# Designed miniproteins, single chains, continued (5): the designs that were tried, part 106

Each design is a single chain, and the fold is of that chain. pLDDT is the mean over its residues in the fold that is shown.

## One batch from the design tools (miniprotein)

Design m19678
Fold by ESMFold2-Fast:
Structure m19678 (fold): chain A 85 residues (1-85)
Amino acid sequence: VRKTTITVEVELPDGERITTTTVLTAEGNELKVEVTTSLGRSLSGTLEVPDAEAAIDRAVATLRADAAAAPAEGVRVLSLRIETE
């Protein structure tokens, strides 16, 4: 079982900070996704994918690329933390 935790902190144009924690758990062909925000929103689900570990690797690469791109319209990424177990 591969577990990856992604924590993103962003600052909105009004100075409000939002922290989003995403936990991705890979078990063969099943990817479990759990998302929690500091605003009290949460969602969870399980996705069937051909390779769940490869899906996590692609998601991490996409998020790193998105974080490196300048955020449009005054949103600032303060931190991006990725931890794999």
Scores: mean pLDDT 75

Design m19679
Fold by ESMFold2-Fast:
Structure m19679 (fold): chain A 78 residues (1-78)
Amino acid sequence: MAERARRLAREAARRARELAEQAEKNGAPQEVIDTLRRVARELEELARDPEVTEEQVLEAIRRADAALQAHAPAIAAA
């Protein structure tokens, strides 16, 4: 039952890593890059938890999206 939750977390972690690489290539502020890398790490940890719930993963994704929206102008401007 946690398989779907772990898969969702893994996909979200991959997206966060890709955004971090893109932000670094575009010259985004280090704070933005560090935030994206931290988010990817947190999602990877959830993906390794055999007892993780879909609710926990969705909440982590919501927090990640809020952080991305806060830094969206810096990511886009870089």
Scores: mean pLDDT 75

Design m19680
Fold by ESMFold2-Fast:
Structure m19680 (fold): chain A 85 residues (1-85)
Amino acid sequence: MTAEEEKKREEEIVKKALEELENSEITILSDAELAAMSAQVRALAAEAERLAKSDPEKAYELTLEAAILALKGLESKKLRAKAAE
């Protein structure tokens, strides 16, 4: 893949993750829930990297899932910070 194709796919993943986030109920997560979510994001990213050469379509799907979870965790952290003032 070219750098341009990778960049375009990255933008599509981010766009899809943001759309999914907008359609999701964002709640303030506990530290344990955030830690579990971070572990799942890392596991999905590792599996996507492993599959990148053999099954790029599945790698893309796993990367998108990881991005959605990462953004949900980030938004939960932002809500916690805002609630704390």
Scores: mean pLDDT 76

Design m19681
Fold by ESMFold2-Fast:
Structure m19681 (fold): chain A 67 residues (1-67)
Amino acid sequence: LTREDIVALMVRIGGLSRERAEAAVDLAVANRDLSPEERARLLVEKVGLSPAQARGVVGLAEASGLI
């Protein structure tokens, strides 16, 4: 999956706005040196995602080789 594919999925299925989905993917990629759990926590704290939305973004980015 590309960055745009993940953004589109999080908007369509994850219930995020495009702006929030883009911010979440970019923050997860910028913090790839952190654990998946720590990245998900950052998305909740900084972007305001639910824990389920945050895990979704991190999982898709990992599966796609972005992090």
Scores: mean pLDDT 82

Design m19682
Fold by ESMFold2-Fast:
Structure m19682 (fold): chain A 72 residues (1-72)
Amino acid sequence: MVSDGEIEIAVAEIALAVDIVTARNVSPEKYKKAKELADEYLEKIRTASEQGNLDEARKILAEARKKLAEID
């Protein structure tokens, strides 16, 4: 089973990425896009974690970070 701590770290990292996008952008549309993208990837990470697939969860987190960086 994936540890609760690893899920908490993933959630915190995605939340931080959304905050960075928000701090750099005054556009509500960009914030909404970043938030929706973060929510989509968080759901995928939770699903992979519930399946006990930690490597897949880490891969999805890395992809989420890259996609969020593309918004800036």
Scores: mean pLDDT 68

Design m19683
Fold by ESMFold2-Fast:
Structure m19683 (fold): chain A 70 residues (1-70)
Amino acid sequence: MREALLLEAEGSLHVMKGYIYEKMGDLEGAIESYEKALEYFEKAAEAGEPTAKDAIEAVKKQIEELKKKL
């Protein structure tokens, strides 16, 4: 489904945005970007994209790791 792939791509863009915020030292901005990525990956998983579930778990772990540094 094209829509599911676009939602996963959008999630990936938000992951990249989170990485940029991490590189800038903005951990709160990074967490917000990763949380937005989760929303898109959850929508992609609901639309039938199976790889989105692994992405959801990875991003959740990244958010928790960053919260430990705040």
Scores: mean pLDDT 82

Design m19684
Fold by ESMFold2-Fast:
Structure m19684 (fold): chain A 81 residues (1-81)
Amino acid sequence: SMVDYAKSGLEQLKAEKPEIEKFVKSHASEEMVKKIMDKIEELEKLIEDMIKNGVTPEKLEEIKKLLEEIQRLLQEALESA
């Protein structure tokens, strides 16, 4: 189900979060680290809301947009090295 997919994604995100934080701290300013980690935390909350209150196409689109923002910030962090 889409709920099971979301749960798996959340577990993977939580497992990867320390590695992501370590990576961004190694390559980015404290300000950029905060921006990236705040967006990852926002993503976790959106997925948790989706698991609790149901999956909709609109919520999936919001998650997609937030993932694109996180990817952009990670690219900016790499380019400022």
Scores: mean pLDDT 80

Design m19685
Fold by ESMFold2-Fast:
Structure m19685 (fold): chain A 64 residues (1-64)
Amino acid sequence: MVTLSKEEILELWRQKMMAVKGPRGEGPAVPGEFGGPAIPATPTPVEDWSEEQLRELAEWLAKN
């Protein structure tokens, strides 16, 4: 699999969020709300996620 940079993963996430919530999406969005990986303890913005968590997000985005 091609490893995406953090910037590329975040851009794909923004595109996915817009496709699901549309331009009127409100509040902080986490991938778990859409059936993606979730952070169990702390609602950390995806921009602050670890490389490993972003890799899981990229894998989920590639499948959905």
Scores: mean pLDDT 59

Design m19686
Fold by ESMFold2-Fast:
Parts: C-alpha cells; structure tokens; sequence
Structure m19686 (fold): chain A 88 residues (1-88)
C-alpha cells in the first residue's frame, strides 16, 4: 500500500541519510510534490537544491509539515534551502 511504501521510505531516509542515492533530477523536477517519494525529496534537497525554485521549495516544506516529527533533518534542510534561496 502507498502508506506502507511511505513509511518504508521514511525509515530508509532516517537510517541512511548520510548515504542517500542521487536520483535523476530532471525526472524529479517534473513530478508534482504530492507524487514525490520521501527519497526523491531527499535527493532533490541534498544534491540539487540550487535547481529548485523558491515556490517549489515552499511546496515541499508544506508537504513535509505533516512528517516533521518523523523527518526533522529533511524538514530542516528544506528550511535551510529556502533561507539560502531568499538570501540570493
């Protein structure tokens, strides 16, 4: 089920956040935020944050709000990416 897949992705991110796979950014940029996997969001933010618009980063942050307690490091990284984008 989608919920089981989501929970598995959350656990994988928390267990392997220092060794996250680098995924195809061009494909990930075309996917709506609500259809992105947690690992897809992590790859975008960790490796390709500079290619994300401020609007897309804010959409990601809003989507991750419901998972903030389960994904505090990812949520923080999106906030930091937004802060960097606003400073540019």
Amino acid sequence: DDEDILNAQIQFYNDHRDTLPDLDVDTLLKVPVEKLSILGIAALVEYHAEQLSLERLEELLKYLEKYKEQLPELYKKVQEAIARKKAE
Scores: mean pLDDT 74

Design m19687
Fold by ESMFold2-Fast:
Structure m19687 (fold): chain A 75 residues (1-75)
Amino acid sequence: SKVEELTQEILDDIGLPLVEPREQGDLSPLAFAKRLFVEKLDLLSDPLRERVAAALDSGDPDDIEAIIRALSRVP
């Protein structure tokens, strides 16, 4: 799926061992995805930072879900 493809692309770019997912808490999906992106920014390559930033700006729910699935599991 589109969600699985982007999730794997992000995880492959970072290349770190995965941890248990960070809890979303009371944040909206978009707010949680943005927080994770800012916190993990330095772990992403330049092309993938641009790809993720564009996805967040578009507000596509499938892209937001993929970003959360990937970055919530990065240390």
Scores: mean pLDDT 85

Design m19688
Fold by ESMFold2-Fast:
Structure m19688 (fold): chain A 101 residues (1-101)
Amino acid sequence: MEELFEEIARELEKIVKELEPEAEEAYKEIEKTGDEALREKKTAELMEKAYERFLEILEKARERDPSLAPFLRELAAALRELSATNPAYEKYADRLEAIAE
C-alpha cells in the first residue's frame, strides 16, 4: 500500500514536470496580453491535460489495489464540492467515482 502511494506520487510529479514548460509559456503569454479570455482558455486546457493523465494513473493503481476505492471516493467528493465554483471539476468527480467502482 505505501509503495503504491509513493509510485502514484512519483507519476503525479512527472505530469507536473512535463506540463511545466507549457504552463510557463501560457503564463508569459497571459502576462504579455492581459487577456482574461486567454487566461481562462489556457487554464482549462492545462487542467484538462493534467486531470486526464492523473485519472489514468489512479485507474491503474485502483486495478492493483482495491483498498484505494474509499480514497478515490473521498477525492471525488472533494472535487464535487469544488464544482460549485468551477463546473469542470464535476466531470473529474464523476470519473473518479467510476474508477472507484
Scores: mean pLDDT 76

Design m19689
Fold by ESMFold2-Fast:
Structure m19689 (fold): chain A 93 residues (1-93)
Amino acid sequence: GREKAAEGAESAARGAEGAARATEEGKYHTGAMAGTVGSGAGTFGSMMGGGGEGAEEASRAAREAARAASRGDAEGARRGAEEAREAARRARE
């Protein structure tokens, strides 16, 4: 169970990081897509892993990064990526 939550959290963090990078490059649609996909993976990982808090936090942060990307907010997307990475680190425990 734990490994699936950690994998979901890692996918969410990578998606959020992709959102931040794409937003800095002016690729707002690509950034929103990356963050959204990452958020979905984090949610699925949490569900399959028995509701790991870190996976849920990473999913939420990736969703925030996707929203920031859709607005062209590179700083907001970067904050979401940092939060998702920290949550993924905690999910591995």
Scores: mean pLDDT 80

Design m19690
Fold by ESMFold2-Fast:
Structure m19690 (fold): chain A 58 residues (1-58)
Amino acid sequence: MSLEELGERAVEGARRGGAAAGRAALHELSKYMGVTPPEVASDASPEEAAARVRELAE
């Protein structure tokens, strides 16, 4: 599985599941990249969570 493919799946998940799904996706992607996961606000919209995942996948 490529980083790009993983990032796209994470963005789709965050968009549908909101901030909680976005946070989970950030943790998974961060583990894959070997970096510290960034925080996503608990009240973040699905769009904001997806944007954070997209930033990390860059």
Scores: mean pLDDT 68

Design m19691
Fold by ESMFold2-Fast:
Structure m19691 (fold): chain A 88 residues (1-88)
Amino acid sequence: GDPEIKALRDRIYEALQRGDVEGAIKAGFDLARKLKELGDDETAEKVFEQLEKARSALEAGNREEFEDYIWEYLLTAAGGAYLLKSLA
């Protein structure tokens, strides 16, 4: 896979482990922009949508919903098969 995509995904994971929600969202938007630059407009659009839902959940004080949207975003951005390969 693209090393920049992996690095951005790892940054999101690390930010979430630290409880740095703002850092996780920022890295997610950076990932979406990179996907769009690579021509994966469909995945980039889904990532933007999921990150906006995550941001809205945060503004509502719903951290559980935020974590669910971030997890869906990771599955979408990495692709299910790619994410499973990178975790092996």
Scores: mean pLDDT 71

Design m19692
Fold by ESMFold2-Fast:
Order: structure tokens, then C-alpha cells, then sequence
Structure m19692 (fold): chain A 60 residues (1-60)
């Protein structure tokens, strides 16, 4: 439904922003320790969300 898609996008964007912020703090305090994102598991109920989070983390 449209509501599910909207919530999914908001969550993904929020997590992406949080990961960037955490990454910036880690870079300052721990010399560039990037955030860890779990690998995409085929058939996972969250496969699409995991893919989006992974792409966002790589962009951060």
C-alpha cells in the first residue's frame, strides 16, 4: 500500500542520515571506522530495505 511505501522510504532515509552522522563521529574519534551494514540475504523479508541501507551507507 501507499502507506507502507511511504513509511519504508522515511525509515530508510532516517537510517541513512543516522549512519552518516555516526560515520562522521567515528571518523573524527576512531580514524574512519565506517558503519557496518549487513549483507543482502536473498529471500529476506527486508531484502529491499537492506539493499537501500547498503547503498546509503556506501554513499555516506
Amino acid sequence: SAAKEELRRLITRGIGAALRHIGAIADVEFLGKPPEVPPIVPGSPLEEVQRELRERALAA
Scores: mean pLDDT 58

Design m19693
Fold by ESMFold2-Fast:
Structure m19693 (fold): chain A 96 residues (1-96)
Amino acid sequence: SLEEVKKYLEQAREALEKGDFEKAKEYLRKAFSLLQDMPEEHKEKVEEIVKEVEEDVEKLLEKAKEIEKEDPWVALALEAAALRKELMEKLKEKAK
């Protein structure tokens, strides 16, 4: 469900903002599990955009907003990719 993916991403972001990285990882994993079942055409478009913006978080979020009305699945996948990138950077900072 599109709504379930959105809910998991919202929960992952809230956990990330609270510093609960373990909970953020769990919700993000659940979101990606649902996104894995999207059609190959949507997956290819996600990969193309991610490569074009070089996994830049701000650009990924901008592209997600731009495409949301045309392809909400691609938009959520880009939001998930951005959130994963933010989480990985915060985990690296914590580890030093």
Scores: mean pLDDT 81

Design m19694
Fold by ESMFold2-Fast:
Structure m19694 (fold): chain A 77 residues (1-77)
Amino acid sequence: SAAEEEERRLAAEVEPTVRALREALERGDDAAALAAAEALLRRLYAEQGKAVSEEELRAEAEAAVAKRRADLAALKA
C-alpha cells in the first residue's frame, strides 16, 4: 500500500499544475500549456531523482502538449 500512498501524494502535489495544463489546453493557450507541461515534467523528474536538460525537457513538453491536444480532439469526436 506504500505504492498507492506515494501515487496519491504525488497526484495531490501535481494536481494544481495538471489543472493549469488542462485549462490552458481548453483555452487554446499553447504558451500556458507548454509552461504547465514543463513544470509538471520538471517535478516528475525531480521525484524520480533524474536529471534532464532544459532542451530535452522542452522537447518532451512540446510532445506531451501535442498528444494531449490530439486526445482532447478524439474525446470531442
Scores: mean pLDDT 75

Design m19695
Fold by ESMFold2-Fast:
Structure m19695 (fold): chain A 76 residues (1-76)
Amino acid sequence: SPRLVVNDESLKRASELDNQSIENAKKNNERRVYMTVGRVDKDTFLVQELELTDDNRGTVTDQRILTVEQLEKLVK
């Protein structure tokens, strides 16, 4: 079976973008945020789109396979 080498910088960047999506939503009074939930490739992740609720929770609205570059464009 192939072994995956985890690229910590790529994962760190995805996590930073997830956190930035939450911060941007709060600043702009928007509800859409992103959460990285799995790795497909070194620079490609399984990402959930969520809608924030008034209870400070998110409801999953979609799930997509995104590169870090694609996630950056979504987060603005």
Scores: mean pLDDT 79

Design m19696
Fold by ESMFold2-Fast:
Structure m19696 (fold): chain A 98 residues (1-98)
Amino acid sequence: SLAEDVRLFAENMVRLGAHLVAEGYSREEVEAWLLIQVKAFGDYVATRVSPEVAAEVEKILRDAIPEIVDALYNGDLEKAREIAQKAADEAISVIEKA
């Protein structure tokens, strides 16, 4: 389902972000990489829902990036996962109400 895709995407954002942080990438570089992933996922969502819903889903996921990256740079993987899961739940709520 699209809801399962959103949850998996959010988990993959944290996994990718954690990997890049561990490899020594800067905060700005990690944020840029995650933004590319969110844009690509937003394009995918736009094939499944209205443009307005897709734009809102992309914004929710994009707006979560700085907090996810901040948590990862502080070594708080659990907090990064909680932030990503909250964003996924908000995005799924938008999809289910459409």
Scores: mean pLDDT 91

Design m19697
Fold by ESMFold2-Fast:
Structure m19697 (fold): chain A 64 residues (1-64)
Amino acid sequence: SRKEYEEKLEEEIKQVREELLSQGYTREQALLATSAYLHLLASLEKDPEERELLLERSEKLYEE
């Protein structure tokens, strides 16, 4: 379901960010890398609704 997709995406975002921070990357570097990852996923996504969700989530990272 969409909810399961969104929950899995949030967990993946959290894991990527925490892993980068644990490896000594700065908050800004982790943010840029996570945003780039979401844009890559969006470019590979065939479903326009899921693609829009990925792009919106990438934008919201900069508001956190």
Scores: mean pLDDT 80

Design m19698
Fold by ESMFold2-Fast:
Structure m19698 (fold): chain A 94 residues (1-94)
Amino acid sequence: STEAALAEIEALLARLPDLSVEEAERALKRVMHLYLEMLETAKTVEEAQAIRDRVLALLEAAIAAETDPALRELLRGFRDAFESFADQELAKMA
């Protein structure tokens, strides 16, 4: 379910400050996998936009909370790549 996937993303992002860069990279790959699973269940552009916006909000919160410069840069890079990918997928649905 979308809510279960979002809860898992939130839990993964909450653990980032305690992770190595390698572990954080694996967690972010899991975040992307969960996003793709949610996107496959979206029936409308509005549902897909809502999923994108909720994931971006969780990523922005994680970036704001992160004090390690290397993890913060990893998160910013992931957010930018995620936003670009999600916007491209939304454009295909329009």
Scores: mean pLDDT 87

Design m19699
Fold by ESMFold2-Fast:
Structure m19699 (fold): chain A 93 residues (1-93)
Amino acid sequence: KLDELYEEIVEEIKETLGEVALEGILGMLENDEEKREKGAEYARSDPEKGKLMLRKAMELGLLLAYKEGLELPSSLTPAQAEVLKEVEERLKK
């Protein structure tokens, strides 16, 4: 289920934001500076897509944390709490 949802979100990113945005998101998660720089350029060219890209990075990061058995921080921002709720609802399908 976790792997299936991760792949679904990756495909959503490809369809809505494109391959460059996906590389940027993966660069943020993998700490790859080259990919992260490409994502930053994309976000600067379109701030609204940049916001969606950040949200998708949070969704994928949360799924990776669940796969690794990491504890979630007790203090979440409202945006992080909303992403957590949405991901948990999708996992229940």
Scores: mean pLDDT 75

Design m19700
Fold by ESMFold2-Fast:
Structure m19700 (fold): chain A 61 residues (1-61)
Amino acid sequence: ERREEMLARVRQALEEHFGRPLTPEEVKTAERLVDLAIRDTEARRQGASSPEELGALSDAL
């Protein structure tokens, strides 16, 4: 899944930055960042809040 792939990349980047393995707390932070990034990316791609706008547009007859 995309989420797990992104999480793995974020963890790798943070481990490289710190020069050590991540703590459980840092892993939780990485998970939150990945979830936020996926949510924002999908929202942007779909045209955020766009279901309402698309509905309004298709109903605009």
Scores: mean pLDDT 67

Design m19701
Fold by ESMFold2-Fast:
Structure m19701 (fold): chain A 84 residues (1-84)
Amino acid sequence: MEREEAVRALEELLRFQRELLERNLAPGRELREELKERYPDLNLEELPELPPEEQERFLALKERVERLREAAEEAAEEELRARE
């Protein structure tokens, strides 16, 4: 259950990070046009930077993913040690 949620959260985080990086690097006219088509309710022209609320959401998702990833890595290490 939670593992599937962790994977989904990670995928959302990675897509969110990619979108942030692309928006910050340079004027991606094509990217902005595609985003307007996919999310017509968003006014990209008035969003030069992520709102603080979205930044907090991003940080919370990142922390959640890191927590879940650390738990998975610890479990994998214990399983490897038990194997040997």
Scores: mean pLDDT 56

Design m19702
Fold by ESMFold2-Fast:
Structure m19702 (fold): chain A 81 residues (1-81)
Amino acid sequence: SERQQRIQDLASELLDAYRRGSPLETLRELVERLMKELGWSDETIKKNLPELVTTPFGRKQWVMDVDLMTLIGQLAAQRRR
């Protein structure tokens, strides 16, 4: 279905953006859109949005949950041949 294609495209785009070190704002937008297409509640989406942490040395790092990354990887891999 078109919805399944959108989910797979969003998951693939999110993985690529994550691997490239894209800005946190871009990652949050992609995660939010993906989770909405999956039918997750706004509360669940907020709990799973990527977080930005600032180290004591002024470096910024962002974090995504391992289980969420696994789910995204599975969704990106699911394509109709």
Scores: mean pLDDT 67

Design m19703
Fold by ESMFold2-Fast:
Structure m19703 (fold): chain A 87 residues (1-87)
Amino acid sequence: SAARLAAPIGVFSREGNDASEASRVRLTVTRVEDGVVTFEVEATSAVNNQVERFTLETRAGREVRVGEEREANSVEELLALIRELEA
């Protein structure tokens, strides 16, 4: 569910984490197994262009394919993309 992913993504909005200053976020689906989607998120810092990577999982409400890629320019947009994945 979206709530399961909201906690890690909330880190993007907190000081002391390069991801919290991200100007661009890329999401790539790396695995789909028994309705569980695993994807990698790359967040690029707006300050120093450093990239942070982390892995998230959710239960998809629709069919999702390995290799599917999405981009977001804000935490709100990233959350919306994940909600679309769950729908």
Scores: mean pLDDT 63

Design m19704
Fold by ESMFold2-Fast:
Structure m19704 (fold): chain A 89 residues (1-89)
Amino acid sequence: MSKEEFLLEAEAGIHEIRAAVLKNLADKYESQGDYEKAAKFYREAAEHYERTAELYSRSKTPQGQRDAENSRKAAEEYRKKAEELEKKV
């Protein structure tokens, strides 16, 4: 692994962790009926998953390409979730 590849994977991992934390926070607000805050945090989680997908898509490894696809799907899911909750406010 080159230094450039290591830094790219590290940056992707940080965004992925941040996305997961934001998604969990959104889940808690949704369970409390705070749809405005839930939508906000789902949207922020989607943005971080999209960034994770962009970074992993630059990886030359099969695992990196799989992680890019998984992160892109997560971004689409949580963006859609945010849009659905925004309609309830």
Scores: mean pLDDT 85

Design m19705
Fold by ESMFold2-Fast:
Structure m19705 (fold): chain A 64 residues (1-64)
Amino acid sequence: SLQEVKDLLLRMIDRMVEAGVPPEDILARADQMALHFAKEYKLSPEELKQLLDELRKYIDSLVS
């Protein structure tokens, strides 16, 4: 489901932040993985947009 994909990606982001990965690299990796999971789980364009917006907001909240 979209929520399971989101939870998985948020955990990945948390690990990258903990490891000291630069914010730009975290954003690039999150974007890449979101696109990958959108294809695998057949997310709609609207669901993909929502997912990307939420991931970017989350990353900004952690590294700003």
Scores: mean pLDDT 82

Design m19706
Fold by ESMFold2-Fast:
Order: structure tokens, then C-alpha cells, then sequence
Structure m19706 (fold): chain A 61 residues (1-61)
């Protein structure tokens, strides 16, 4: 399904993050999927990329 593909994309995008940051990413992605049920795969991937970037910025600070 589209949602399963988005979750796999998120797992791959965040695989190099710490386990703690991977947990943050999973929660953020799940929240996005719950609030955007009609989102396209392209929109979901863009949102996931933005979330990953945000998590990385929090660790760089």
C-alpha cells in the first residue's frame, strides 16, 4: 500500500540515525500519515525528507 511504501521510505531515510532519533522519526511520520490520509506518495516522501532533515538539525545543534 501507499502507506507501507511511505513507512519503508522513512525507515531507509532514517536508518543511519540513532535508535532514539529513529523512534522520533517513526512517531512524526505516523502522525503525518494519520493527519494526511489523502496525501500522494510524492507528498509523503517530501514530508518524510523534511522530518528527517529536522531531526538531523536538532542533533547538529
Amino acid sequence: SLREEARRYADEAGKDLSPEDQAILRRAVDAYLETHPDASLEELKAAIDAIVAQVRELRAA
Scores: mean pLDDT 79

Design m19707
Fold by ESMFold2-Fast:
Structure m19707 (fold): chain A 69 residues (1-69)
Amino acid sequence: SGRERAREWIRRGAEAGGPAAAATGAYEASKMADTEENRKVLLEGARRAALAKTSEEAREAAEQGARGL
C-alpha cells in the first residue's frame, strides 16, 4: 500500500539520518487519513528523508513532506 511504501522510505531515511528522523516521520504519517492525496505527501517526504545525508536533514524532510497538507 502507499502507506506501507511511505513508511519504508521514512525508515530508509532514518537509517541514513538516525532513529529521531524515523520516529518523527512515523508519528506525522500516523496523523494522516489514508487518502491518495495524503499518500502522495507521505511518499514525497519519505523520498526526501531517504536522500538526506544527516539526521537533521532527514527529520526536516520527513516533517515537511508529512506536514505539507
Scores: mean pLDDT 56

Design m19708
Fold by ESMFold2-Fast:
Structure m19708 (fold): chain A 82 residues (1-82)
Amino acid sequence: SIREEAIRYARELAEKAGLSQEEIDHVVRLLERAFDGGPAAAEQAIAEADKISPTAAKVLREALEYGRRKEGEAVLAHIQAG
């Protein structure tokens, strides 16, 4: 799923950025909450990630944007396939 791809992308970005395993797990939990709760939950998740570190907030924002791009591509492909 796009959600699973975004979570994998977040883990890879966080590992490359040198976040601890605890910080990576926290960012993944925040990302899952953002996907479940929509835009307001995403804003709250980013604010919580920033309290961990600016790097954690950056990783979360990039993963959410990746998910949004993939969702848009899937919708466009479905429309164009008709």
Scores: mean pLDDT 80

Design m19709
Fold by ESMFold2-Fast:
Structure m19709 (fold): chain A 94 residues (1-94)
Amino acid sequence: MMSEAEIDREIRKYIIENEEKIKKELKLSDETFEKIKSIILSKDAELYASLSEEEKEKLKELLEYIHKELKFPIPFEEFLKILASMLNAPEILD
């Protein structure tokens, strides 16, 4: 059973320590990666709301990638619900 705080800490650590790997594996531009990083690290719901549909899809791909790499013992759908709650952005579930 992982708390929201534990999930947030592991995600933040992974992004900071694996920036180049993430950009390469997901084929993210520096601009797109910095936007996604800011949303996750700063819980910036306004920045999330300003994303294009393509950037929102890239954010979802990054979250799925991190979920898989960190081997969280929760389903991806539940992981997204936790993130939607933390970011105050229920639209992530859609």
Scores: mean pLDDT 77

Design m19710
Fold by ESMFold2-Fast:
Structure m19710 (fold): chain A 94 residues (1-94)
Amino acid sequence: MSLAEIEAALRATTDLDRIKALLAQALKDPSLSTAQKKHLIDVAVETFLKQGDLKGALEVVRHALKEAEDKEVILHAIGQILRLIGLEIDKELA
C-alpha cells in the first residue's frame, strides 16, 4: 500500500480499530521512510482531534508507540503522547 493510499484511508475512517491496523501495517513497512511514518502518526492523531476525540487520539498514538521499531518514530510518538496529555489537562482545567 502506498503512502498516499494509507493517508487517504486514515483520513476516510473514524474507526479506531481500522486506524490502529493501518498504522501498525505502515510502521512495519520497510518501503516507508522514518519521516513518512511520523507523518502518518500525525494524520491519524489529527483525524481524531478534528472530531474532538482526544481519548481516541491518545489510544492511536499509544498503539503506534507499541508497534514502532524506529527510534525516531518512537520518540515522535512519545512527543505526541505528551502533547495530547497536555490538551486533556487543559480541557479539564478550562
Scores: mean pLDDT 80

Design m19711
Fold by ESMFold2-Fast:
Structure m19711 (fold): chain A 130 residues (1-130)
Amino acid sequence: LLDELVELMREAARLSIELRKALDNNAKPEEIAKLAEKAAQTFRRLAQLLRSLGAHESAQTFEEAAQLFEQAAKAAKEGNIEEARKLAGEGYRLGLEGLSLTVQWLSQNHSHSDPQAVEQAQQVLRYFAD
């Protein structure tokens, strides 16, 4: 039932970590831009799904994270890697906040019906926070 939500949370965390590693390892601007674009798309999908489920606060936070990753991708394409790093860092912080809000929402609304989904979401949050 919540499998799609947990899968999108895992994908968002994975892409955010890959983007951070690419930035830390001075990857090519094209690679940084592609990872940031993928992160933005995944956070936007998370926001849309959460909004449809009634988790409006989490959805809003992920939409803001997606916008920051879109801006990071644009900065990378323009060769401004310092600005891309700053914007991606802000997007990462909002992504972490959004995941925390999502875990709270799941715990309040689904802990009895879907305890496995709650546990899996908590694992994703721990992985993202690393």
Scores: mean pLDDT 86

Design m19712
Fold by ESMFold2-Fast:
Structure m19712 (fold): chain A 99 residues (1-99)
Amino acid sequence: SMEKIEEAERLFDELIALAKEVNSPEALEIAREAYKILAKFILEHEEDPVLATGRVLRAMGRLLDLELHFKKNPPRKASPAQMARMRAILKRIKEIAKE
């Protein structure tokens, strides 16, 4: 469903924003895992191959921007609450991807 792809994309965008704020290695790993799940879900469920490619490239661009942000800024330790929030978003992306 296009609506499920759009929901997963919105959750991914929220996760990237949180990962930039916390700027931790653990947050970056969660964002990388979320990207892999989202990219696979888009490629399996978006029927238009041009739209599928564009959506995956957009998500890749957001992850690359996060990777560059992490390299330019000193790493921080994420709080347990921040990690729990990011893991909850990842879990929801995984749940959408199983549908």
Scores: mean pLDDT 88

